# Ledger of designs, part 97: designed miniproteins, single chains, continued (2)

Each design is a single chain, and the fold is of that chain. pLDDT is the mean over its residues in the fold that is shown.

## One batch from the design tools (miniprotein)

Design m7353
Fold by ESMFold2-Fast:
Structure m7353 (fold): chain A 87 residues (1-87)
Amino acid sequence: SLEEKLEEIEKIAKEGIGRMSLALERGASDEEIRAIADETRERIKEKAKEALSVADEKQQKEIKEMLERMLKGLETHLAELLAQRRA
């Protein structure tokens, strides 16, 4: 269902953020942390395409707005983690 696809997108975002934080704690390189962020973005976009394919016009607008917020949030979180490493 659409609801299940949206829940899966949220789970992918949360898991990606968790993986970046764990990588930072393990002393992973900036490149490794960025790779996790890139993989997470691609997974979110791919799952969003699946959700959009079964959504009506109103739902498509809501999904696109959600996707924009999630991708911006992921980019912000990545920047904060990399800044924390240099503090």
Scores: mean pLDDT 84

Design m7354
Fold by ESMFold2-Fast:
Structure m7354 (fold): chain A 118 residues (1-118)
Amino acid sequence: GVESKLADALESELSKQKDKLSPELLKVTQSFVKELKKANKSNISEILNAFLNELKKVVKDEDCFLSIKKFASDIETMLKTNDPSVTVVGAGFSSFDEPGFLQKVAKNFVTLLVQCSK
């Protein structure tokens, strides 16, 4: 579904920016992407909570962690509602199939992780 398409976009963006991420943060995010490839509406909350629990062990800056948590919450809302327009990160998009949408979400998310890896 949409979860696997988002996972593919995230995997592509991580590959482009992996040298800018700490090894621990890269590993945590790669594990999250792997789980997203098999995600559905029933397990997405559990997958995101598992990611955030591992993330807080490697992201020491509290403001950075809270920013990633907020972004993850927006992703959860979009995936559960199947409507990207109900969140700030999906504003202006009515479908996950719109050109550049998943790439924009993936790029913004990985860029935030890069900022938080230092």
Scores: mean pLDDT 79

Design m7355
Fold by ESMFold2-Fast:
Structure m7355 (fold): chain A 58 residues (1-58)
Amino acid sequence: SEAMERALAAAQEIKRAAAEGDLARAEAILTEAMSDPSLTPSQKAMVRETYEAAVAAA
């Protein structure tokens, strides 16, 4: 689904931003995903969990 593709893209970009040390960019992507009404609660949870794991690994 298009929404799943967007959620996966957001998760991948969060991982990339965090790996580069750009935590502000990672947070901005998370905020945008959380505000997207087309994403399900489960998809938003996946993106948030990805952010938390990526920041913890940074």
Scores: mean pLDDT 86

Design m7356
Fold by ESMFold2-Fast:
Structure m7356 (fold): chain A 73 residues (1-73)
Amino acid sequence: GPHNGYYDRENALEVIRTILESYGLKPTDEQLENVLEKLKELDKDGDGRFSERELAYLATLSKEELEALLKEK
């Protein structure tokens, strides 16, 4: 679970996977890393950690938007 409202890379990848799988999506490791890279662009702190806020962004997306995100490189 989250510690102090932040996730490391491994925990962030697991949260992303869980969200995508909850919509019936089956992401590849490359697709998960692509999503993580897009979330890094939203990381204003630049400390190498992902806040709950950055990860919550994915929960605001629809299934169609998540599918599009997985296909964008």
Scores: mean pLDDT 69

Design m7357
Fold by ESMFold2-Fast:
Structure m7357 (fold): chain A 69 residues (1-69)
Amino acid sequence: MSGERLAKVAEVMAEVSKNEESKELFLKAAEYARQGNLEEAKKYMQKGMSLMTDEERQAAAEAVAKLWG
């Protein structure tokens, strides 16, 4: 996955998250991904996802799938 692609996924996850802390973590992941720091981007993605509910994870999966369609 390219940095730009990972950043777009992170931004979509931020949009579907209802928790402000989770949103901030995904936005930081997008910033790191665009900087080419994929290791930090993935760490922030994992932290953001750990704060999501099952409903938010399902919504994120659907939104990410639609991003490439």
Scores: mean pLDDT 80

Design m7358
Fold by ESMFold2-Fast:
Structure m7358 (fold): chain A 102 residues (1-102)
Amino acid sequence: GPVVTLSAPSSVAAGTSLTVTDTVSNTPSSVKEVTVKLQVGPAGAKTGKLLAEAKFKGGTSLTLTATVSNLTAGTTYRFVSKAFDSETGELLAEASKDVTVV
């Protein structure tokens, strides 16, 4: 089935930047277009900041990268990637990754 893989370090030093890699693979060829949204927010936040969004053909794979900076020391940030069928809004796959700022 469809898979979202988020790659990021488990922790990062305050005052540095980090790059998050988001790979969406094994999407069904019956889906004409997949929309991927990568968001970040403090863990437990109501809404995340959109870092990257892309659309691509179902049955293919896509990799997104996003760089974030100015992260607050002592905060855990949650990165969330969701892949949707663009036509129906059906959630195909999702993943989350927490990064602690030290």
Scores: mean pLDDT 85

Design m7359
Fold by ESMFold2-Fast:
Structure m7359 (fold): chain A 101 residues (1-101)
Amino acid sequence: SPEEEQAFLDFMLDMAKVEGVEAVARRVATGLRPLLSDPDPAVRLRALELLTRLVEALGGEFARAIWPLVREDIERLLSDPDPRVREAARRLLATLDAALS
């Protein structure tokens, strides 16, 4: 639900304040990397959308920390057989670029 997504984002923001953005990036990479490689394209799409929202919420420091942890997965997903997954991967790259600017 939108309320559950917002609560999750708020929790990640609070965790970043206490543990630091690099610790949050490691936790996110550990949790999402299996989903980015799931055989179901709907699962891969949802993981990309969630990662995009985390980059938007946590900003450039998170973008800098997460990119080296998920780079290989995102580069693979740019060539994914599902066009929705390819588009979501491109949107994530654009969001990362904007966060780092």
Scores: mean pLDDT 85

Design m7360
Fold by ESMFold2-Fast:
Structure m7360 (fold): chain A 75 residues (1-75)
Amino acid sequence: SDAERLKAFYTKLAQSLPSLERQKGVIKALARHLLSLGASDEEVAEYVQELAKEIGIEMSREEALELVEEVKKEL
């Protein structure tokens, strides 16, 4: 799926970055991209959590949904 392809792309990008701040920026970029494609808040939160896990960042579903809400305010 497009969402799975985007998760893979952003995960690889985040793994290439040397800083946690830049890695968090990539997580937000994935969220913005998925929202722009019409993904639901729950779907975006799931993919955000999966990317975070792959790069060693602990993120609860609640924290992922909070990130989705913040990204939506920036759109």
Scores: mean pLDDT 85

Design m7361
Fold by ESMFold2-Fast:
Structure m7361 (fold): chain A 93 residues (1-93)
Amino acid sequence: KAEDIELALKAAELVIEAARAVLAGDLEAARAAIEEARKVAEKIKDPELRARIDAMIELVEKAVAEAGTKEGVILAIAAALRAIGLIIELESQ
């Protein structure tokens, strides 16, 4: 559990980094953060925690695809909020 929590926190931080990059118009930085988040997520053993992280990564990937649009902004914010919520939840244990 402790190892999965550490990995999930790191993946969530990378999702926030990717979302910030999308909002800044830095799509190369966003893609790099997404790739790192996926590598971290692959190491998570808990299937429910892994599914939550994968869902956040999918949201920010969609934000990259919709970059420069209102939809892309909404998706980036949604990904960041989910990641922040998970960090608060995991650090409250």
Scores: mean pLDDT 87

Design m7362
Fold by ESMFold2-Fast:
Structure m7362 (fold): chain A 64 residues (1-64)
Amino acid sequence: DALRERLRARLDIPAEAEERILEEALRVAEGLARALGIDPDSELFERLAFLFAEAELLSYRAQS
């Protein structure tokens, strides 16, 4: 998935936490997008995915 690759690269997500961070972030972003009628192929969806992935990464780093 091109979006997952862009999120991983842009946030420098560690390989050992990549699946956990991206799965949770995309799950939350997809849920919110569905509730608000946001197109999953839109730039706005990518911004939501980025924000949630960043939040998950910060949480992961705080636990490390």
Scores: mean pLDDT 81

Design m7363
Fold by ESMFold2-Fast:
Structure m7363 (fold): chain A 68 residues (1-68)
Amino acid sequence: SAEELRRRLEEVMKGVREYGSPDEQEAAEGLYRAGLEAIDAGDLELAEQILRQLELLKNHAIAEKEAR
């Protein structure tokens, strides 16, 4: 659902803001906005694709943070 996708985008963004570098956070904010725009346009398939990209960025940020 659109509400579930919004919630998941928010949770992933919380993780990027916690673990990500400034550059990673900037990239994530761009993806987050694009994901919300896709949901508002009714393009839930695009929103899911953007969510997957955002999740990959979060996972990378966590791995880098743990290696520091």
Scores: mean pLDDT 83

Design m7364
Fold by ESMFold2-Fast:
Structure m7364 (fold): chain A 85 residues (1-85)
Amino acid sequence: SLQDQIEQLELQLGDLIMQFVDLLRLGGSSRTEEEKNRIIKQLQDLRDELRRLLEQMRKLGAPQDHIDDVERVIKEIDDQISKLS
């Protein structure tokens, strides 16, 4: 059902948020330019996956507050990429 599809996207969002938290911890511990660049790439890949999730949520008519939450996480990832650059 449409509700089940939205619930599956919410579970995927949870997994992506956990990946972001893990990358934040790694970014705070990075010691080399190579390690920073690797983390930046992983953050970019995660952002792209969140953007795909956001598009699916919009197509399914997910609640606006849920859409806003995904957009907020994407913005936080963009901020983190900028800080590591």
Scores: mean pLDDT 80

Design m7365
Fold by ESMFold2-Fast:
Parts: structure tokens; C-alpha cells; sequence
Structure m7365 (fold): chain A 78 residues (1-78)
């Protein structure tokens, strides 16, 4: 069984989202909105791994928006 380039990218993005989520939860000052956004993004990436190509593309786009929003929140906190 060969992993497609898309599947590899999805697994990397899922792992990164889960890592960022774990770091935020373990932070001395965890941000609940950032946690929620990263949890939703991780769920979307996980779902994309099992979806067809068209649905996976849509789910990835939504997950990327959530990750970007989470990163913007962290940036504003300085």
C-alpha cells in the first residue's frame, strides 16, 4: 500500500495540529478559543484522510482557516 502525496500531507498537517493543541493545553496560560479552533481543525484533517478527493479538499480548506485563526489569536497576544 502506497501513501499518496496528498495523504502524507494530510497526516503531517493532522500531526502538527494535534501537537499545537497539546502544547496549548499544557501552556501555563491556555487559550480556550485557540484550543477549540485547533480541536476542530484536527477533526477536519482526520475526516479528510478518510474522504474522497473532492470532500478532502473542502475539509482541508476549512481546517486551514481554523489553524490560521488560531495562529492570529496567538500573534495578537504577543
Amino acid sequence: MAMSERQFELEVNLSLARMELAIEKSSPNPDEETIKLLEEAAELYDRALEADEEEAERLVAEAEKLVAKAREIRKKKE
Scores: mean pLDDT 79

Design m7366
Fold by ESMFold2-Fast:
Structure m7366 (fold): chain A 62 residues (1-62)
Amino acid sequence: VSEEEFERIKRVIREELAKAGLELLSVELEGDKLRVTVRHDGRVETHLIPVERALELAKFAE
């Protein structure tokens, strides 16, 4: 994953989370997956998203 793709993915994830009332805390690259940590109503949740899935979301948001 290029730095440009990673920044685009982070932006799209942040925007989608904001629409759902979620706050993006961190995004980490783990091989072919992204570890996304979000906050919702005082709860912290971690999700693993395939990079391909994240790229699809970024492409959709364009």
Scores: mean pLDDT 74

Design m7367
Fold by ESMFold2-Fast:
Structure m7367 (fold): chain A 61 residues (1-61)
Amino acid sequence: MLKTPSEEELAAIKEAQKLLSSHLPVPKAVGVTLRLIGLALEGEIDAQGILDLARQEVERA
């Protein structure tokens, strides 16, 4: 069951997108952002998890 993202999750997605777009090539930044949105909609990740995964992707790049 898909859930509506919380205001905190939406803010985290926007911050993650900005971080990813600054540090990763455009195709990878877009792919990671879409994955984070999907995980948030499925309820598998919260706002902190969104930011942590975005930081991990930047550290790995």
Scores: mean pLDDT 78

Design m7368
Fold by ESMFold2-Fast:
Structure m7368 (fold): chain A 81 residues (1-81)
Amino acid sequence: GRGEIDEEKIKEIYMTKYGLSEEKAEKLLEFLDLLSQAVQQKKLSSEEVDEFLKKLGEWLEKGGPVEELEKLIKELEEKLK
């Protein structure tokens, strides 16, 4: 839903639920911010949003390396250009 985003609260929830390190949680917040910006700017289709969220979910569940999340961030940055 669209609402006020408490970044520290979201960070704490994801660290607790998925066992994320501080570094991974910081990158997750960066990813979510960029995804939100791309959606607000209509730079992504609904299908592209679903694909990014699917990749994020897979990364969270497998405990993936920070480098995989950095690749997703880079893909979002390219979409915002």
Scores: mean pLDDT 78

Design m7369
Fold by ESMFold2-Fast:
Structure m7369 (fold): chain A 64 residues (1-64)
Amino acid sequence: SEEARKKAVKLISDYLKNHEKTPEQIELLDRAGVLITLGRYDEALELLKQADPELAKKVEEILK
C-alpha cells in the first residue's frame, strides 16, 4: 500500500539521520528507498540486507 511505502521510506530516512554509516551503506539505502517507491520490494530488501540486516527485517515487516 502507499501508506506502507511511506512508512518504509521514513524508516530508512530516520536510519540515515540517527546511525553511523559508511558511504557504501548510504548508497545502498538511497537506492533501496527509490526501489520501494517503484514497488520493487524484493530488489530493495536485497540492498537493505547488504547495508543492515536488522533494518531490512523491519522494512520487510512494514511492506508485508
Scores: mean pLDDT 82

Design m7370
Fold by ESMFold2-Fast:
Structure m7370 (fold): chain A 74 residues (1-74)
Amino acid sequence: SAEVEKMVAAAKEWMDDAAAKAKSLAELRGSLEAIRTLTEREAREMGLSEEDIKALVEEVERYAAEVEARFAAE
């Protein structure tokens, strides 16, 4: 849905910002988990369907793994 796409885009920006500011992999992991949790909570509060929330969380987790891998390679 358009709402899912917008929330995914916002979460990706937050995750990229977290990676740019993180001083350690542990700090980055904490920030990524917080972003995932906040995004899921906001989606539920907005009344998104469980199917949309699942799709949103899966894409956020997939991108978080990519961000973590890029950070670890540095």
Scores: mean pLDDT 87

Design m7371
Fold by ESMFold2-Fast:
Structure m7371 (fold): chain A 86 residues (1-86)
Amino acid sequence: MAEREREYRELLVEIYEFIITSELEEVIEKIAEEEARIFGMPLEEARRLAREAMTSQEEMRESILELLPHWPPEAQERLLEALAKA
């Protein structure tokens, strides 16, 4: 049980690091290209939807900072390093 909980927390920190450090423009383009291909929509519409989704990622970054004091010190250090590199 404890090992599974630790793995889950490590996974969440990795996801948060990805959200913080990922180049927004590249992520938007990749999502837009896939959505245009899968749903047969115009690329410009797919880019608009991807941008709206990535606005939620910006909100997630703010939430990470707000929740930072509730995380273990090791996780806090990793997230702060990720933010510094962003």
Scores: mean pLDDT 65

Design m7372
Fold by ESMFold2-Fast:
Structure m7372 (fold): chain A 69 residues (1-69)
Amino acid sequence: DADAAALAAAEARGQAYVPLNKLTNEAADLLEKGEVTPEQVLEKAKAAGVPESLAQAITDSAVDQANLK
């Protein structure tokens, strides 16, 4: 599972115990408050060692969640 392997790699790089759902929920909250942009969410996920495809999926999910009011 590519997504699980990517998350495990990020944890191995000192990003321990950051589950995908938690990242998405935190990003959605910050986006809703205007504290970050979708581009910044994507950049932070990539900086954490998440592959671009998974980072984009997290960002898209967070944007969708923030827009559902």
Scores: mean pLDDT 68

Design m7373
Fold by ESMFold2-Fast:
Structure m7373 (fold): chain A 57 residues (1-57)
Amino acid sequence: MIEEVSDDWVKITTEDGKTIYVHKSLVPEDLKPDDVLTEEEFLARMGEVLQEKVKKL
């Protein structure tokens, strides 16, 4: 589950019950608010977003 906490920060609850707070710009665009991901899956997707950003710097 993906939930907006503020304008800049998003709270993500993973399938394994962990809570992760990330900056909105690092949330993968392919994720839907109702999607349930494991922590490992979410971190992998976020890593892809970071790599894409770095390639354009």
Scores: mean pLDDT 69

Design m7374
Fold by ESMFold2-Fast:
Structure m7374 (fold): chain A 82 residues (1-82)
Amino acid sequence: MPLPEEIVKLYEEILKELKPPAEAFYKGEGKEELAKKYEEAAERLKEIDPMTAKLLEGWAALARGDEEKAAEYREELRKAME
């Protein structure tokens, strides 16, 4: 397991990387770039925080407008939280 300090730095790095594409998405641009960044963040967190990784995968699908895939990830998250 990485040290708690390394985990905090990883989350800070991910949030910093997500800000520009999230702002572009809010303006109606860059849905694919935002989706890609969510998928990259999910891959980095997969072994450390698998639930947050799954949430990010769902958000990537939503950013692309793939409602069916987003619903599938949402259902998987619901089952994991039970």
Scores: mean pLDDT 71

Design m7375
Fold by ESMFold2-Fast:
Structure m7375 (fold): chain A 98 residues (1-98)
Amino acid sequence: SLQVYIPPKINVAGGEDAVIPVKVVSDTKATFAVTATATDEETGETLTASTTLPEGQTEGTITLKGLTKGKTYKVTVTAVNQADTSDSGSASGTVNVY
């Protein structure tokens, strides 16, 4: 099984990128494809970012760009085992832009 951990809330100043620390816990050594989707709940518009955690790396960061000042985004980060795409996990949090 695969578990993903991110902070439950990140505060970002208007004009800055959100740098999200990501931790993956897995029963398998693998390369993980990591995707973040940030959704403005009011408009439904989404921002996405992706990164890769190579085999042996369990922690990294994913950076969300294009955030709008005054908005709060629901963020879901998903990690997928590249050798077995049925082996995946996700975590959710919020990004608040002040």
Scores: mean pLDDT 86

Design m7376
Fold by ESMFold2-Fast:
Structure m7376 (fold): chain A 67 residues (1-67)
Amino acid sequence: MPLDKKLLERIAKLAEEGDFETAHLAAAVGLSVARNQGDEENAALYRRILDAKTPEEMAKVAREAIA
């Protein structure tokens, strides 16, 4: 499946605004959808976003993915 740039952009913006909990929830939804579709590469990307320890790290991973 092609990269969901709209979802990644939303995750990045939420994290950049300090809404880490909502950004984390959005990334968890993205992971679930990717897994259900058998999209292993996008599932790995959302897992990396979820593994971020700070909002800044989460925003960086999401921004790098859509660059």
Scores: mean pLDDT 81

Design m7377
Fold by ESMFold2-Fast:
Structure m7377 (fold): chain A 57 residues (1-57)
Amino acid sequence: MEEKLERMIESAIAAIRADPEAADLLLRVARHDLSKAFSEEQVEKAMKRLEEEAASL
């Protein structure tokens, strides 16, 4: 489970870095996909990491 979560986070970070103008859309897509497979706590931690990456661009 953690390996899949980390891969999904890495994929989302790569997508945001490749297209920063689409960050808001990519963050919404990531939240939707993560929510289908992981707990609310795991989703919240993952989204915080993704939002911090988007803000650092």
Scores: mean pLDDT 81

Design m7378
Fold by ESMFold2-Fast:
Structure m7378 (fold): chain A 98 residues (1-98)
Amino acid sequence: KEKLEEIKKKAKEEMERVEEALERAIENPEDGEVRIETSEVVVQASNVFSEAAKESSEKDAKLLLEAAKYLEEAAAQLDDPEKAREYLERAKKLIEEL
């Protein structure tokens, strides 16, 4: 019980970090350093969500894995700010359901 709550908390904290990194990259499209940093943050969050999914319920695991996919799509769409933000918002909603 306590372990599951800690996993959910960690996922929500990683989501906040990714949102900050993605928004920064969207606002600075010509900054290669920001883009590299954002890709690293997204990969870290995806790994955290994938590991959390292994220890979660089937429902929570699906939310975590779908959120990871949407974050990867957002990072791939940094040249389209509206689309990147749509994927980010979808990932946020999934993590909020944990």
Scores: mean pLDDT 81

Design m7379
Fold by ESMFold2-Fast:
Structure m7379 (fold): chain A 62 residues (1-62)
Amino acid sequence: MESDIKELDKILETVSLELVTEMLLTAAELAGLKLEAAPKTVEELKEVNRLIQKKIEEIKEK
């Protein structure tokens, strides 16, 4: 059970990362933000989300 749970966690992390990456790339494109590379870690995904938020705020102010 414990080992099965750990393996499931890895699978969910892999699938979630891939799906969230596609969603963030779409959002970045809509915000006019260009990314140097697709994010590969949760920390990189958080950074991309932060950049998108900042870009949206800049557009809103203008």
Scores: mean pLDDT 66

Design m7380
Fold by ESMFold2-Fast:
Structure m7380 (fold): chain A 60 residues (1-60)
Amino acid sequence: SSNLVLSARTLANEILAQDPSVADEVREELAILEDSNESAETQVAAVLSLIGLQEDLKLK
């Protein structure tokens, strides 16, 4: 849904502001979310991956 893309883009910007070295990984997840041909399950997995990256940065 459009809400997932908006939330993921905001989260991606937040992650990249803290650690630009993960830009390629973040970009891959955003590409999945912006691809309307991907399943809802795959898009949810991409959001969870971005959340995991953000949480990892908080623990470092």
Scores: mean pLDDT 77

Design m7381
Fold by ESMFold2-Fast:
Structure m7381 (fold): chain A 80 residues (1-80)
Amino acid sequence: ALSRDERVALAQELAKIVRENKDDPEKLLKEIEKLLRKNPDWDPDAVFALVSSMIDELVADEAEREKLIEGVKKIIDEVL
């Protein structure tokens, strides 16, 4: 599981990345990949749960949301 400090840091950085890049899915996924590469010790299951939850809350288009969540899963599998 992520520590409290790690969860707060992840949530804050993800909220910023999603809000700044929600209309550019390729850039959004690249920014998430950069964040995860800087934090290789993070729990992949906890990261995926938090990231997918935040995408569900911040991305209004259901089809775009599903594609982003799939992209995040692939990045987590490659990086973490």
Scores: mean pLDDT 77

Design m7382
Fold by ESMFold2-Fast:
Structure m7382 (fold): chain A 60 residues (1-60)
Amino acid sequence: GCAQDILSLVKNVLENNKSLLTTTDQTNLLVNVKSLAKEKCSAAQATSIYSSVKSLVSSV
């Protein structure tokens, strides 16, 4: 589904680049993911996706 596709893309970016991501890069990723999710999915899905991505970013 839409949320799963976005989360898969984010996981791929984080797995390949986690050691290179600055705090600024992480913030930009979160903002861009939320915007993309709102555009491609819905506002409710965007909030859920944002929370999931924020958790993933915090784990690295």
Scores: mean pLDDT 76

Design m7383
Fold by ESMFold2-Fast:
Structure m7383 (fold): chain A 88 residues (1-88)
Amino acid sequence: MKKYDGKKLLEALREALERLLAEYGPEASVSQATETIVEELKKYGIEIPKSEIYKILTEIRREEGREKLDEQGIKRALLLLLEKYAEF
């Protein structure tokens, strides 16, 4: 599995979080969150498969028993992506 520079990945995920909160507030669909994260990651040259991001977001949404992701669900998904794909 390809790993990415932890500082770059953290910055990309932070920008994805800020954008999601600005555009959707505390209620983002899995599809909306996936597309926003993929777009922000691409700005940093990070190519995590869209399917992996979608899977992580879907699992968290289901664990929380929600139809849409709140801020805490999004933050948890971004932390899991950082743990899985970051090298420091």
Scores: mean pLDDT 82

Design m7384
Fold by ESMFold2-Fast:
Structure m7384 (fold): chain A 66 residues (1-66)
Amino acid sequence: SLEEARALLLKALAAVGKRVEDFPEEFVRELLEIARRDPELAAKRLATAAPVPDGGGAPLFEEAGF
């Protein structure tokens, strides 16, 4: 189911220290569709995918620290 596929992706993301919001919604949607058919392929795509680069607050915190 979609809910199970989403749970699997969230669990995989947590294992690599990431969250679903670290990736574009479109990418997550594609992974959900893949996970419904082939969870192994979905996990492989997630492992090789790059998260959104430095979209977090770290650069902003460093600049604001000045």
Scores: mean pLDDT 60

Design m7385
Fold by ESMFold2-Fast:
Structure m7385 (fold): chain A 55 residues (1-55)
Amino acid sequence: SEELKKEIELIDRNEAVTRKQAEALFTDPEALAKMLALIDARTEERKKQIEEKLK
């Protein structure tokens, strides 16, 4: 459980950094929205994989 909590926290921190980088890189609002949606989907997929692995 502590291992799972640490992995989830790391994923959340990395997502926050990646979102900030996307906001700085993408000047087009449509491209930014699409990229943020992909970041969110990838983050949720990683969380599911870690939860299944550490179950």
Scores: mean pLDDT 82

Design m7386
Fold by ESMFold2-Fast:
Structure m7386 (fold): chain A 58 residues (1-58)
Amino acid sequence: AAAARATVQAVLREAKAFLDSLPEFDGVKTAEFGRELAARHADDITAYSRQVRAEAAA
C-alpha cells in the first residue's frame, strides 16, 4: 500500500514538473517523457498493477 501510493505520488510530481517546464504543449516531447518515466518506474508500476489486481480479485 505505502509503496504503491509513493509510486503514484512520484509519477504525478514528475509529470507536473515536466508540464510546468513547457510553455506550450509538445506531443513529441510529452511522448518521449512518458516513455522515460515508465522506464524509470517500471518495477514500481508492475508492483502497483499487481496490488490493484489483487484488490479487484478480493
Scores: mean pLDDT 68

Design m7387
Fold by ESMFold2-Fast:
Structure m7387 (fold): chain A 100 residues (1-100)
Amino acid sequence: SKDDLIKRLEEILEQLRELKKRLPKSLQPIGEKAIETLEKLIEAVRKDDKESALKLARELGLLLKELKEGLIEDNPEDTEMLEELNELSTQLEEIVNEYL
């Protein structure tokens, strides 16, 4: 349902906000953009704008990939944060496949 989708996206948003607090300063702007993109995605879902929701989900996926690549390059010892980013990416892919 739409309510289940919104709840799942809000859970991802909460996880992403907590993750951002722990990001290196160099990756904070990308983390902030990812949060903003997810907030816009939730709003698109609320408005039944499936086209915008799919576009925003794709943009969020690319931002999460950019965060993972930046974390590997600059902070290769932070395996826990990398695992959290991989889990968030998987959750987003599952949502896109199931609901969008």
Scores: mean pLDDT 86

Design m7388
Fold by ESMFold2-Fast:
Structure m7388 (fold): chain A 69 residues (1-69)
Amino acid sequence: AKEKLEEGLKRADEFYEEIGEEAKPKAGEIKREFVAAYALAEKDEEEGKKAYEEALKKLDKAYEELKKK
């Protein structure tokens, strides 16, 4: 579980490093969503997993949107 959080945070950091300063606000938002998903998983494993998957989808979408510039 914690390993998934660390993986998600690393992917968000890689997104920021690749795109640059324009990605900083979105990367920060997505990192907060990964942390929230992890906290949710401690109380509700199913909802936490769903929130984690939604954060991953947001990361992919943000990457596609900023890549077009």
Scores: mean pLDDT 77

Design m7389
Fold by ESMFold2-Fast:
Structure m7389 (fold): chain A 100 residues (1-100)
Amino acid sequence: SLEQQLRLQAQLAIHELDLIAEELRDVDPETAAKIEEVRKQLREALAAQDFEGFLALLEELIAYLEERAKKSTGELKEKLQRAARGLRNLAAQIRALLAA
């Protein structure tokens, strides 16, 4: 049950990252490429059942998005802030499951 819940949340996080990368592809292709790279690492961590490593990778990507948002303006800043906020909510769910 707990492992199934962790797998589901991890799969949801990977799916959300695909949507974020698609939204950013035209306005910030560098960040979109970084997200795709991290998605590959997240899939590898999930396949290895390394949920602590999965969370660490996700938190590192969130920090990257927050730093890039600080250096951005306008629509790009808003998109990066929204992406980081959404991912923080998913990371909090995974963290709660790991602490259970």
Scores: mean pLDDT 89

